# Designs tried in a protein design run: designed miniproteins, single chains, continued (5). Part 104

Each design is a single chain, and the fold is of that chain. pLDDT is the mean over its residues in the fold that is shown.

## One batch from the design tools (miniprotein)

Design m19611
Fold by ESMFold2-Fast:
Structure m19611 (fold): chain A 89 residues (1-89)
Amino acid sequence: KELHEEYLKELEEDAKKFEEYLKKNLKTEEEYKHVMELIEKAAKEEAKIKGIPFEEAKYYIYSRMLKLYEEEGVKLKDIIESLEEVVKE
């Protein structure tokens, strides 16, 4: 809708910021890959539900996680666990 480009830019910036937190806090490439797979699954579901492109949905999921981490003070471990619950059948 209106301001769609500004919306996507903000989501992309949030996504990059959260990705940096993941890289700082995850010790192994395997842990990082696991989190990326969870985000991808969550983004696919979000894209399907809202009828939006996958890339936009992925940025939305990152933005949501960033807000939980920075604004709500939720621990990174708990955010990852929440994603695991969301993608669980």
Scores: mean pLDDT 77

Design m19612
Fold by ESMFold2-Fast:
Structure m19612 (fold): chain A 68 residues (1-68)
Amino acid sequence: SEALEAARAGRFDEALALLQRATSLEEVEEALIVLAQAGNDRSERALTLAVLRFGAEAVRAVLERAGL
């Protein structure tokens, strides 16, 4: 995934842009986990954006599966 590669490389603004353009949570699930684990302002932005686009319940399920 392009978003996952960007997130793993520390290109958080690129990963956020890709998350914003994603059509489903499944496309960016792994990237969202990496962004959430970063522990910086991009983590909060990623979680807020994901909740707005995909819903709080779906985002919570992703984070719980990752042990977050």
Scores: mean pLDDT 81

Design m19613
Fold by ESMFold2-Fast:
Structure m19613 (fold): chain A 55 residues (1-55)
Amino acid sequence: LPATQQYPLHPELLEAEIEGGVRLISLVVGGASDEEIAALQAEEDARLAELAKLG
């Protein structure tokens, strides 16, 4: 991970918590696949990148 800029840990912590929550929900529901989780993570990453461009 290239840490050439001082990023706030806040977004990374939120992402970790969200991942944990998504995994928990997926296990409880028992319907989500690993591929669906990966797709969701990719989409969230793209959204965060877009927000970074705005500010």
Scores: mean pLDDT 61

Design m19614
Fold by ESMFold2-Fast:
Structure m19614 (fold): chain A 86 residues (1-86)
Amino acid sequence: LKSIEEIRKEVRKMSFDDQIKLIQKETDKVVEYMKSKGVPQSVIDTFRSSIAQNIAKAKELKKSDPIEAQLYLEMAVETLRLALEK
């Protein structure tokens, strides 16, 4: 797993679509980590759903409000950070 600071640095250098791809890739790694720790499937499903909802909102807002779209991607990164804190 990359550090959250390293993920944020990479996100800042990437196009919007590449940022989404990176967030999705890191989400899959966090899910595998959660599974290895015996985290219940319901918790994993909620985590995946939260990330997916933030990405969906970012995509919806990309053309009309790119600042708000970027904030939803940042919320997805924050969700990843919280999952790694236990």
Scores: mean pLDDT 78

Design m19615
Fold by ESMFold2-Fast:
Structure m19615 (fold): chain A 92 residues (1-92)
Amino acid sequence: AEGERTLALVRAWDERSRGDGLIDEAAKLYEEAARQHYSGENKEKGDEYLRKADELIAELSPEDAVRARQAAIDSYNKAKEEMEKEKKLLEE
């Protein structure tokens, strides 16, 4: 079963690389959602980005989904803070 283990490892590495890409994409979509919610005041467009991110997260393993959700939430909160800072600067 040496060959079966090698193929499983190669597939796991490919899946991990794809998973990391999906985690990054989900975080980016959450950032865009925050921009729409707090800068664009477009709730529907922001909610659409959140939905797309959640669909990507649903394609991940349970362990990677947890990591993706945390990264996405962190990305959303960071973007929200930056939009709030920009708003304060524009009010000066």
Scores: mean pLDDT 75

Design m19616
Fold by ESMFold2-Fast:
Structure m19616 (fold): chain A 80 residues (1-80)
Amino acid sequence: SLSEEELKAIERLFNSFDLNKDGVITKEELREWFKRVAPDEEITDEEIDAFMAHWDLDKDGVITLEELIEAFKRANAEAS
């Protein structure tokens, strides 16, 4: 399980992706986030699609805060 501090860190990470504050992360927002943090680095669409597929549990084409939290819970359980 995630601590309150880890949940807050995930919320901050989600907000850094969610540039338009619509409560979801789209492929375009994820692409723009990568451009912002590494403007000279080439990120492939296949890599973005892999991130979307891993975190988009509902297969609705967007990542919600709930889905991101769930993905981190799974990763934390495996890392322990």
Scores: mean pLDDT 70

Design m19617
Fold by ESMFold2-Fast:
Structure m19617 (fold): chain A 62 residues (1-62)
Amino acid sequence: SVAEQIAQLLKEAYEAYKAGDYKTAGEKIRELVEKYGVSRRDIARLLGISEATVSRLIEIAE
């Protein structure tokens, strides 16, 4: 389901972030925003990080 795909991407983004792989974390977050329409605010809340950190991770992935 779409919900399972979103949950998997969130898990992968969090695991990459905790491992210091900011490029991979940013790429997964970008996919959540662009393909699934998840807001940066909601991603920040779900991952337990700031919205500014979410935006920075997306920038690193570009």
Scores: mean pLDDT 88

Design m19618
Fold by ESMFold2-Fast:
Formats: sequence, structure tokens, C-alpha cells
Structure m19618 (fold): chain A 63 residues (1-63)
Amino acid sequence: MEGEYVRMKEDTLGAGREVVRLKKGTVVKILREYPDGMVEVEVVGTGERVLISREKLEPAPAP
């Protein structure tokens, strides 16, 4: 899943440099997966990096 484009399946608060709200349908790129089910993602368009739960993501077409 690293390097893959996915989207938020629901509105979610994530941890980056500060708390970031990601709306349902926001396209993100997976940068890193963690064994605990968390993933680091980069928001397409803004470049914001956020740590969120893998279960909040669904498949999306590449931009």
C-alpha cells in the first residue's frame, strides 16, 4: 500500500504537525504503514502529512 493513492471513506481527525481534519472523499497518498494499523499519508494538493487509522481509507483512482 505504500505509494498508493487512496481516499478518506469518512470525516476523520488525524495527527500531523497539528491536528488535521480530513473530509470524506479527500485523496491521500500512503507514505508509510505501521504494524499497529496506523498509516502516514500525504494529502494530495496541500502536501500535509497526517497519521491516521488504515481503516479510514478506501481505494481511489490515481490522480
Scores: mean pLDDT 74

Design m19619
Fold by ESMFold2-Fast:
Structure m19619 (fold): chain A 71 residues (1-71)
Amino acid sequence: MSAAAVVRALRALGPEGADRVVTLALARGGMSGKEAEAVGRAAMGEISARELARQVSRRALDAVAEAIKEA
């Protein structure tokens, strides 16, 4: 998924759903704690999808995309 698609999906899940997805992706070792913070900020509307794409790796975005499919 693109960063824009990930952010759209997280925002659609709401704060509790987004938190569950981020926690799952972090627990699976797909991203660092700093990347998890950036994903959480994007889910809350604090940063744009473009800004998220600059702050996190492709691996982190893929880990979140997989966790979204399981939420």
Scores: mean pLDDT 83

Design m19620
Fold by ESMFold2-Fast:
Structure m19620 (fold): chain A 75 residues (1-75)
Amino acid sequence: MEEQREAARKAVDDAAGGKPILTGEQVREMARLARERGARISDEAIDALAKGVQLSHGMTREAAADALAGIAEGE
């Protein structure tokens, strides 16, 4: 659980640079990077998360990392 959260957080930090609020497109890129690092995230989960972020007009870096980790742990 925490391992997946840390991997997701690092992927978010790498892709976001200094940005505190992320767009849906940025969250899609972070999910791709997290998947490359071994996170179990489906394309459907990435699309659902990105749409949610877009509808909420952005998501904090920490919230995005937590959401990606939660998806990776949930089957």
Scores: mean pLDDT 70

Design m19621
Fold by ESMFold2-Fast:
Structure m19621 (fold): chain A 83 residues (1-83)
Amino acid sequence: MEVSLEELAPGVYRLTVRFTAPRDLPLGVAQTAAGMRVIAEAVERGLEVVGSIEYKINGKPAKEGQVVKKGDVIEATAVVRER
């Protein structure tokens, strides 16, 4: 799993979590797993998630009804800030 943190402004960051799907997964399952990882990484850093989490599969925005295939790259990105 790859985690990156990019400073956007003092105390405000873009947090991105990326990993490969170990099996074929429904989109909702992939989003839940990725979103939980983003929240966990933010909490570990003393940061809070603000706004919505954005999801990408193989670098493209996730679409409703999409299925994730084994080996696909799941990415979740959120704006996080110090509290």
Scores: mean pLDDT 82

Design m19622
Fold by ESMFold2-Fast:
Structure m19622 (fold): chain A 72 residues (1-72)
Amino acid sequence: MEEIAEKVADLAVKLKEEGKSITEIHREIRRFLVEAGLPESVADIVAGTAATLAMNGASKEEIKEAIRKLLE
């Protein structure tokens, strides 16, 4: 779970730096999580949280911690 939180946070920050919209960040993270074996409902919540935090300027560590708490 910690490894998934790390990868999600890294991906969210990278996509924001590439100029992706919140919808595009959400879609890419959701895809990653579903491919990693998470249920679609959980993937959607996690992707939405990560995308929102990244767009609001949250750091990688802040995003990682929020996602870790969602997956606990």
Scores: mean pLDDT 84

Design m19623
Fold by ESMFold2-Fast:
Structure m19623 (fold): chain A 92 residues (1-92)
Amino acid sequence: DVAEKEEQLKKEGEEVVELFRRRLEAGEPLRAGELETAILMYELAKKMIGMTPEEAAKLAKERVPELRAAAARPEAPREELLELLEELEKLV
């Protein structure tokens, strides 16, 4: 059921947002790549809801280079990390 998948994805997204927020509040090291990867993965997961396994696999393969580039991004200033977290929160 599409509605069940959307609700589960939203719940998982909220948990990921809370985890990143707590890490930033605790002053733990966080790379821009971690937040950018989370944003891209969430956008992909939303698009894959209602797709066939074949369509989802094709989309995932097409987005691998973008995911690799995002994941490689280094540590960023707190202001940039907060902006990325806000972007993720708006997607969820």
Scores: mean pLDDT 82

Design m19624
Fold by ESMFold2-Fast:
Structure m19624 (fold): chain A 74 residues (1-74)
Amino acid sequence: SVEDEVEALLEELEKRLRELVEKGASEDEITAEVQRAAARLKPLLAQLPEERRQRFERRFLGIYTRTMDEAARR
């Protein structure tokens, strides 16, 4: 389903961002990864009902915010 695809993409993003932070990746590299994920998510989220879209958008923002906080503290 579209929801399963969104879920898998968010899990992949979270894992990838964690690996990048642990490796000391640059801000540019982290930003590029987030932008690629956002581009892939956009058309999938557009297919979902508003409530579910907002829930996934909040999760995406949460992953992004946590990653930026962790990168700033290394």
Scores: mean pLDDT 85

Design m19625
Fold by ESMFold2-Fast:
Structure m19625 (fold): chain A 66 residues (1-66)
Amino acid sequence: GSAKKKAEEAKKKLEEALELALKIDPDLLSYKVEIVDDETLKVTYTTKQGTFTETLSVDDVLERLK
């Protein structure tokens, strides 16, 4: 449905932003974005300080990455 398309678009936009971050931030080593459900994304990123996981709202990602 349309909710699933929003989650997929949010994932794509977030991955594009993280690809840019990888090019400009030497501290960021890798990232992974996963769709948990139609409203929720999970981001796992590895930095020089270690590996961290964050949960983000699909709506928040779409609003911030217009």
Scores: mean pLDDT 83

Design m19626
Fold by ESMFold2-Fast:
Structure m19626 (fold): chain A 81 residues (1-81)
Amino acid sequence: MEESRRLAEESIKEMKEYGDKAAEYYKKGDLEKARKYALLSTSHGFAALSFAVEAEDEELVEQVTKTIKDNNEKIDKALKE
């Protein structure tokens, strides 16, 4: 419950860190590294969602879902660059 909320927050932090790395590598044209970090970012995003669901906290699930969408949009824009 409280522990699952904390794990969700930690996973969100890791998702954002990997998402930022993916975006930077896409902008540099390093597609191999960009893809690897994008996958890691997505994996941590789903982990965060799983923990939020385990916490039975609907507001947290909504926040995590929105953060995943924002992160995905950031990576997609960088890929398009």
Scores: mean pLDDT 82

Design m19627
Fold by ESMFold2-Fast:
Structure m19627 (fold): chain A 63 residues (1-63)
Amino acid sequence: SERDRMLRNLADAAARGDAAAGAAGAHDLQKEGYLSPEVARRIVEAGLAGDAAAAEALAREAL
């Protein structure tokens, strides 16, 4: 599904430590209603903190 594709792209960006791509992906998923604002915020915060593992885990948990 489009949701699963976007979430996999977000998880891959998070795993690479690409905080900018992670923030953009989380925003788009929230806008489409595929992520809650709270989960999107936690993913962005983890990415900005440099915690790639936490950001990836949050994105994969949403799958």
Scores: mean pLDDT 85

Design m19628
Fold by ESMFold2-Fast:
Structure m19628 (fold): chain A 86 residues (1-86)
Amino acid sequence: DLDRKLTREEIREMAEGLKETYELMGWEVSIEEYYEDGKLVVKVTFYSKATGETYEFEFVEGETLRELLERLNQLADERKKRREEE
């Protein structure tokens, strides 16, 4: 269900899964938790030793899975653009 809201536990699990996946692809991944407007935000930072490239993605408590997927697509587009400009 894409319109369901993500809980704190779910965003932590998703961040951990994303970390594990990117580490398997050779990226260094760090996770930082903080609160913004009373909501938990889990920030995942990805770093490539091979290329020196880095980018960040945030999981937000109460966001829908649909909204999360749209933001992931935006990150992918921004990442692609940065590769062409560098």
Scores: mean pLDDT 79

Design m19629
Fold by ESMFold2-Fast:
Structure m19629 (fold): chain A 69 residues (1-69)
Amino acid sequence: SAQQAALQALQQQIQQQREEMNAQSGKAGQQALAMYADPSKKAQGEALVKQQGEQLRALAEQIAAIRAA
């Protein structure tokens, strides 16, 4: 069906985006932590990584809503 084809294409695209975002999140997190030589600045880098994870979660919820439709 058209819906199945659209969902499959969307799932492939989202999976690619998630892998790319996860790779970028990891790289950005490592760079942020490497810039912070002390514990106070390291905490800021960790907060950024957490924020990225929350954004990915919001996207996952959107996918679930589409699947439920």
Scores: mean pLDDT 67

Design m19630
Fold by ESMFold2-Fast:
Structure m19630 (fold): chain A 65 residues (1-65)
Amino acid sequence: SVEDEVLRIMDQTVEEVRGQSLEQQRQALVKTVSDIVERYPDLPLDVLSRVVRQAARRLAEQRAA
């Protein structure tokens, strides 16, 4: 599904920026969201919100460890 593909793209971005600065992580997430919106302009906002929240949670867990 499109949701599964979007989640995969976001998960990959999270892993690629693991251990990088907070600013670099923020920039990577913003870029990935922009790329997703351009590729899937009809993506429901609830799906995008859920995927972004999941990515933010994973990065926060890394910082807390």
Scores: mean pLDDT 82

Design m19631
Fold by ESMFold2-Fast:
Structure m19631 (fold): chain A 119 residues (1-119)
Amino acid sequence: SIPGQIAFLEEVVREAERRGLIEVRLEGDTVTIVLRVDEADLAAVEAGLRELEAQGLIEVKIEGRTFTVTPRLSPEELGNPLGLMDRVAEVLRSHGASEELARAVGAAIALGAAAKFDE
């Protein structure tokens, strides 16, 4: 169920925040992610999100360690938040992000996409 997927994504983000990896703010369909990681992980996330932006899946604005992401997903993709988390995480891992960081950023973006579906 979509509510079950959202609850799971919220727990992934909450755990990453408890570990001091990220801070997340959701405002409508826009996700603000502050990364509290080393320069290598920061560069990996930047590269991966720019790849997703080039694919037309997101818009991203980068201000130092603050990433503002707006998902540009179709209604079909909005119905699969876990699949979006996995897709984002895979792209970030391909650029060298740690598994935990990739999963956390993917979950945060998937939550932003899910917020569009609930409107």
Scores: mean pLDDT 83

Design m19632
Fold by ESMFold2-Fast:
Structure m19632 (fold): chain A 100 residues (1-100)
Amino acid sequence: IKPIEEYYKKLLEKAKEAGKPQELIDKLEERYELNLNTLTEYPEKVIEEARRLGVDEETLKLIEESAEEAKKLPKKKVGLPEGESLESQIASVIQAVEEA
């Protein structure tokens, strides 16, 4: 989970320091929670999509480790959208690990 946590921590700090609107900050916090929920509820789908996209072995390993860590974290149950929104959340998780 550390890669995702560090990614959003850096984004939030930059947004706050740049004086970005509260709406953007709230959306970043919501996106972080959705990424954690996606890893906890759909870890296999995230891993399979990462493999399909051809992410490197190091990124894939970080995704797998993050999924295992996410299962151990206290989290709020947030309703995940289905279809397009789920695919978007999966892509968001993969991006966060790659950018970390």
Scores: mean pLDDT 71

Design m19633
Fold by ESMFold2-Fast:
Structure m19633 (fold): chain A 83 residues (1-83)
Amino acid sequence: NVTQGNQLMVQGNTYYAKGDNQTAISYYDQSIQLFTQARQQGDQRAVPNYYMTMSLRYEIQGDNDRAQQLRQISRQIQQQINS
C-alpha cells in the first residue's frame, strides 16, 4: 500500500529530524517493505518512493554518495510518472 508506505516514511523523517536515528531506521525499513510489496504488484507510484526511502536509510548510515545516487534516481522516475 503506497499510502501506508508514505505515512511510515513521513514518520521516519520526523524522527530523523529529531536525531532519533534508530526509530527513523525502523520506520524507513517498514516503509521500504510496503513500497517493495506495492512495486511487486505493479504500482509504479511506489518506485520513486522506494528509492527516496532507501536514500534516507543510507544517509543515516553515513553513505552519502549512495544516498545522493538513489535520490537522483527517485527524482528522475517521479518526473516520468508525473508527465
Scores: mean pLDDT 85

Design m19634
Fold by ESMFold2-Fast:
Structure m19634 (fold): chain A 85 residues (1-85)
Amino acid sequence: MEEIKKAEEELEKIINEHPDLTEEEIEAMREGARELLKQGVPAETVIEYTRAVIEGDREALLRLYEERLGLSEEQLAELREVLAK
């Protein structure tokens, strides 16, 4: 529960740094963050993921999945192909 509160506080800071985000995008990011936290992903990783999504940093997203979520090279290759479509 404390990790969720910490992640929510950091998410609000990121949202405030990006005032061009739509209400729909903000809600989608909050939902995604909650789902990752529910799956046991650390708050730090969730925050890094959310920031990379907002900034459109595809390489940072792929690196985060590889290093922090433990995806295999094969899974990362498939994800790269999906994101390129």
Scores: mean pLDDT 67

Design m19635
Fold by ESMFold2-Fast:
Structure m19635 (fold): chain A 75 residues (1-75)
Amino acid sequence: SLLEQLTSTLEDGKESLGRKLEEAGKPEEAARFREKMDEAIERVKEAVEQGDTREAVRLLLEAIEYAAEVQKEIE
């Protein structure tokens, strides 16, 4: 389903970047990043459950942009 694809994308990003942050010696940043991603996933699920596809997409894009900014700091 669309919800599964959206949440899977966010969860993959959380796992991949969280691990990279920990490997880079930034466990506090990893914890903060995972917390932010968990919040984003919850908000996306809520928007989908409400039938608000536009809001779900906006929240997904914000989460992806945040993950991209975090990725730049470790590369």
Scores: mean pLDDT 82

Design m19636
Fold by ESMFold2-Fast:
Structure m19636 (fold): chain A 100 residues (1-100)
Amino acid sequence: DYIKKMEELVKKAKEELAKAPEEEREKVMLKYLDEIEDIAQDLLDSIEDEEKKKKLIELMIKWRDKILDVFYNSDDNVKKSEEAIKLSEEFIEEIKKIAE
């Protein structure tokens, strides 16, 4: 059910970003990224299979690196939030492949 919780957070992030002023979008996005990371960490702590645990750690690192790249290389707060949502959706889809 951790996967469903992360999907619900992405949906809420999209809804809140659509209503947020442009200047608040980075703050909103960072809030949801932190919440998604917390759920992913809870999922990681629940996994007993060492290979699945390793794969999830690799996915979390890859996701974080891509998010940092987006925030570092873009001055457009709207584009940053849109790219961060897309990367988070891709991250969740990759987790589904591991967890089933």
Scores: mean pLDDT 83

Design m19637
Fold by ESMFold2-Fast:
Structure m19637 (fold): chain A 109 residues (1-109)
Amino acid sequence: DESLLAELTPEEELFVSGARKTLKLSLKELIAAYILAQESPTVENKLIELTGKHAANFLGVQNFVRRKYGVSAAKIAKKLGVSSSTLANAVVSAEKDLKKGINTLANAM
């Protein structure tokens, strides 16, 4: 996680720090949350509810992920070494328990 934090631009760090503080997540867990939200409207809605007026903080995660890994959840997961079955299981888990699903995907990255 520390090595990933060192790769953030100052602009990305401004948004990421807010998201980390609001959600109590590491950068690795924020990347996992971002991927899961692309695969599931249920997860996206849960993240919007939790961030509220801090929803813009995900812009920093989005910018970092697009710059380093790619623009689609499938491409990002592939670059992070996550199998399609692991991603699918993490989505189902996150739809029932957001934190558990995020941890499942983050631990697979």
Scores: mean pLDDT 76

Design m19638
Fold by ESMFold2-Fast:
Structure m19638 (fold): chain A 70 residues (1-70)
Amino acid sequence: IEELLRRLERLAEEGLRLARTPEQRLEIEVIVGMALIVYGVGKLINDEEFAKKGLEKQIERLERLIEELR
């Protein structure tokens, strides 16, 4: 999970650097926010699998968006 959080942070920083419009920035912020919410819920209910799967899905979504911005 720590590795996934570090990856999320790096991707968020890259995405925000590449974003050219307010809409693109908002999309990145929404994805990051959702990832942190799912991670937080998973930790709160002590469900490591829920936290991991949710974080992975949002990271994949962010990776696809960044590829489109490149």
Scores: mean pLDDT 79

Design m19639
Fold by ESMFold2-Fast:
Structure m19639 (fold): chain A 81 residues (1-81)
Amino acid sequence: VEEAKKLIKEALDKFGQAMDALNAGNTDEARKLFSEAADLYQEAIKLLEETGDKELVAKARAEADAGVAALFAAALNRQAR
């Protein structure tokens, strides 16, 4: 549970870094960071599914979705002049 939460946080951090790289025009770096974030997220969900707690899995997915949306909005706002 705690390990899965750490992986979700790391995935969101990587999504943020990927959006920053994309806004800087660093598309290759952004693609790499997005790939790393996706891998971390998949591992986190796998660990949560092993607990058998469906409510915890659903809550973690909702939190990740909200976090990604917030990072995406922040990155787009930085790009807007």
Scores: mean pLDDT 71

Design m19640
Fold by ESMFold2-Fast:
Formats: C-alpha cells, sequence, structure tokens
Structure m19640 (fold): chain A 76 residues (1-76)
C-alpha cells in the first residue's frame, strides 16, 4: 500500500473513531477520547521523513485507530 493510501485509511479511521466517540454519554470519557483522536491527527499531520519511515509510522497510527475504535465500542 502506498503512503497516500495508508494516510487516507488512517484519516478515515480517525473520522470514524471521532463519530463513535461523539456518541459516548459520559462527558469525561468522551472529552478524553476526542482529545486522544485529535492528538493522533496532529501527529499524523506532522509526519516527516522517508517514505519507509512514514509507512512505519502510518501503520502504527492505523493499528492504534483500529484499537481505539474497538475500545470505544466496548463502552458505547
Amino acid sequence: MSVAELEARARAGLERAAALASQLKDQTIRDKTLQAIEDARQYLDGLTGSDAEKRARLQQILEGVERLEEEIKKIL
């Protein structure tokens, strides 16, 4: 998968996670979860280095986003 494809998937995952997090009824958990998503988005926006380095970091973000979606679903 290209860097552009991985970035698109990571961004799409963050958008899905944000939509799920916005449905959380506990304000404290919701606010902390949305902050974690925003922190991940800022990290993604600041990615630098070679294509190989960017791929490695994007894979880490994608895995983190998938884990975050699962954690949000557990508390919905």
Scores: mean pLDDT 82

Design m19641
Fold by ESMFold2-Fast:
Structure m19641 (fold): chain A 74 residues (1-74)
Amino acid sequence: MHMHAKDERLIEQARLLIKQGQLESALNLAEMYLLQGRYRTAKEIADMVIEAARAAGNKELEERARKIKEKAEE
């Protein structure tokens, strides 16, 4: 089997969680990747969670995602 270990694969897993309404789980993945030094992956997942949290009216989750994105951008 051919294995493609790319950041895009990690982002796709988070996108599926978001589509299933599991925003907290997706945010936890972003936090984990930030700690692993996967800044671009963490940033993209956090950005997706910001959009989904805004749509759901969850201000606390949106702010948590914004903090992760900010740390990933620095």
Scores: mean pLDDT 80

Design m19642
Fold by ESMFold2-Fast:
Structure m19642 (fold): chain A 106 residues (1-106)
Amino acid sequence: MEEYARRAEEYGREGGLRSGPRGASSAASGAGRGALESSETAEGAAAGAVGGAGGEAGALIAGTRERAAEEGARGARAAAYGGAVGGEEGGRGAAEGAEEGAREGA
């Protein structure tokens, strides 16, 4: 995610250098569109991770180790799948959008 965000910023900067403010603006808009389209899966991963952590804490308060393990495993698995898919698609969408926007602005 962070490295793809930096790449999107670099594409915006490069577009700006070639086409001035129009190029940079187009690249930024493209990055936003790409990130937005891929954000659903990334948000799902974050929600899954938070849900799992919350459940784990609740189970601990109840003193039920088995329940904590189940909820923790569920959250971790949801976060792993969502993170792998969401991070890949979100970062890719942002990078592709930035590159496309830079080309349109140039």
Scores: mean pLDDT 47

Design m19643
Fold by ESMFold2-Fast:
Structure m19643 (fold): chain A 65 residues (1-65)
Amino acid sequence: SDIEIVEEAARILENGEELSEELKEQLQAIEKSLEPAVAEARAAGTVPRTPVLLWQHEQFKKRLA
C-alpha cells in the first residue's frame, strides 16, 4: 500500500540511509496523488487526515527533490 511505501522510506531516512531511485519514483507518485487532499486541508485551515500524509508532504518535498 502507499502507506507501507511511505513507512519504508521513513525507516530508511531514520537510519541515515539513501533512498533508492525506485523508491523515490514510488514516493513521487504517491505525493502527486496526495497533493490535492493536502492542498484542500491547508486551504481549509486544517491538517491532512493522517500523520503519514503530513510526514510525506513535508519531508518528501524537501528531501526527495
Scores: mean pLDDT 63

Design m19644
Fold by ESMFold2-Fast:
Structure m19644 (fold): chain A 69 residues (1-69)
Amino acid sequence: AGDPYAGQPKRAPKSAVDETLAKLRAAGLELIGTEEQLAKALAVNPPEGLSVEELVESLRNAGVFVRPA
């Protein structure tokens, strides 16, 4: 449920996490941290409409890092 007035979710939906992981994997990248850390970062910065480069930079700004897989 995408209701901004219900309060920020602690984590993004699993679908958003899965899509982000798929994009990172397609670019040859791997999460350094946990899916939980990624879900929290995506809760404040959704991946929709971002390129892979914009997504990686957005995640780094949120304290989530990736490595070449």
Scores: mean pLDDT 73

Design m19645
Fold by ESMFold2-Fast:
Structure m19645 (fold): chain A 60 residues (1-60)
Amino acid sequence: ALEEILKMIEATKNEEARSQLLLVLGIARSIARNTGREEEVYEEALEWAKEVLKKYGVEP
C-alpha cells in the first residue's frame, strides 16, 4: 500500500493532484505512527489516493 502511494506521487504530472497525494501520505503517516495500525491506515490511504487521481482525471 505505501509503495503504491509513493509510485502514484512520482508518476503524477498534475501539480494539484500531486499536492493532494502528498497531503494524503502525510496524514496517513501521522495516523499510522500514532495508532500502530500501519497496514490498515495505508490501505485506506491508497483508496483515498485513487479517488484523488480520479477527481483530477488521472489514471491510477
Scores: mean pLDDT 78

Design m19646
Fold by ESMFold2-Fast:
Structure m19646 (fold): chain A 85 residues (1-85)
Amino acid sequence: MLNLEKAKELKEQGDRFLEEGNVEKAIEYYLEALKELVNTEDPEALRLMAEIMKRLVQIMSKEQAREIEKKHPRLGGEIALSKSL
């Protein structure tokens, strides 16, 4: 497979794991997809890379909040009130 096709397939795998709630696996596959795109100058690949990066940032922020809420349920309400900042 070409690097772009390989990265797209890895991103699709990440999306599948994210849909199943397996965030750890989703992040793993997204990072592998980015690795395939690092040395590509193709505009399509750069667009895919940006999309994957956006998802990773969103996932990490969500997972961090979820982990805090799970360990300290009292803090969950406080985080919800501060979500926009």
Scores: mean pLDDT 69

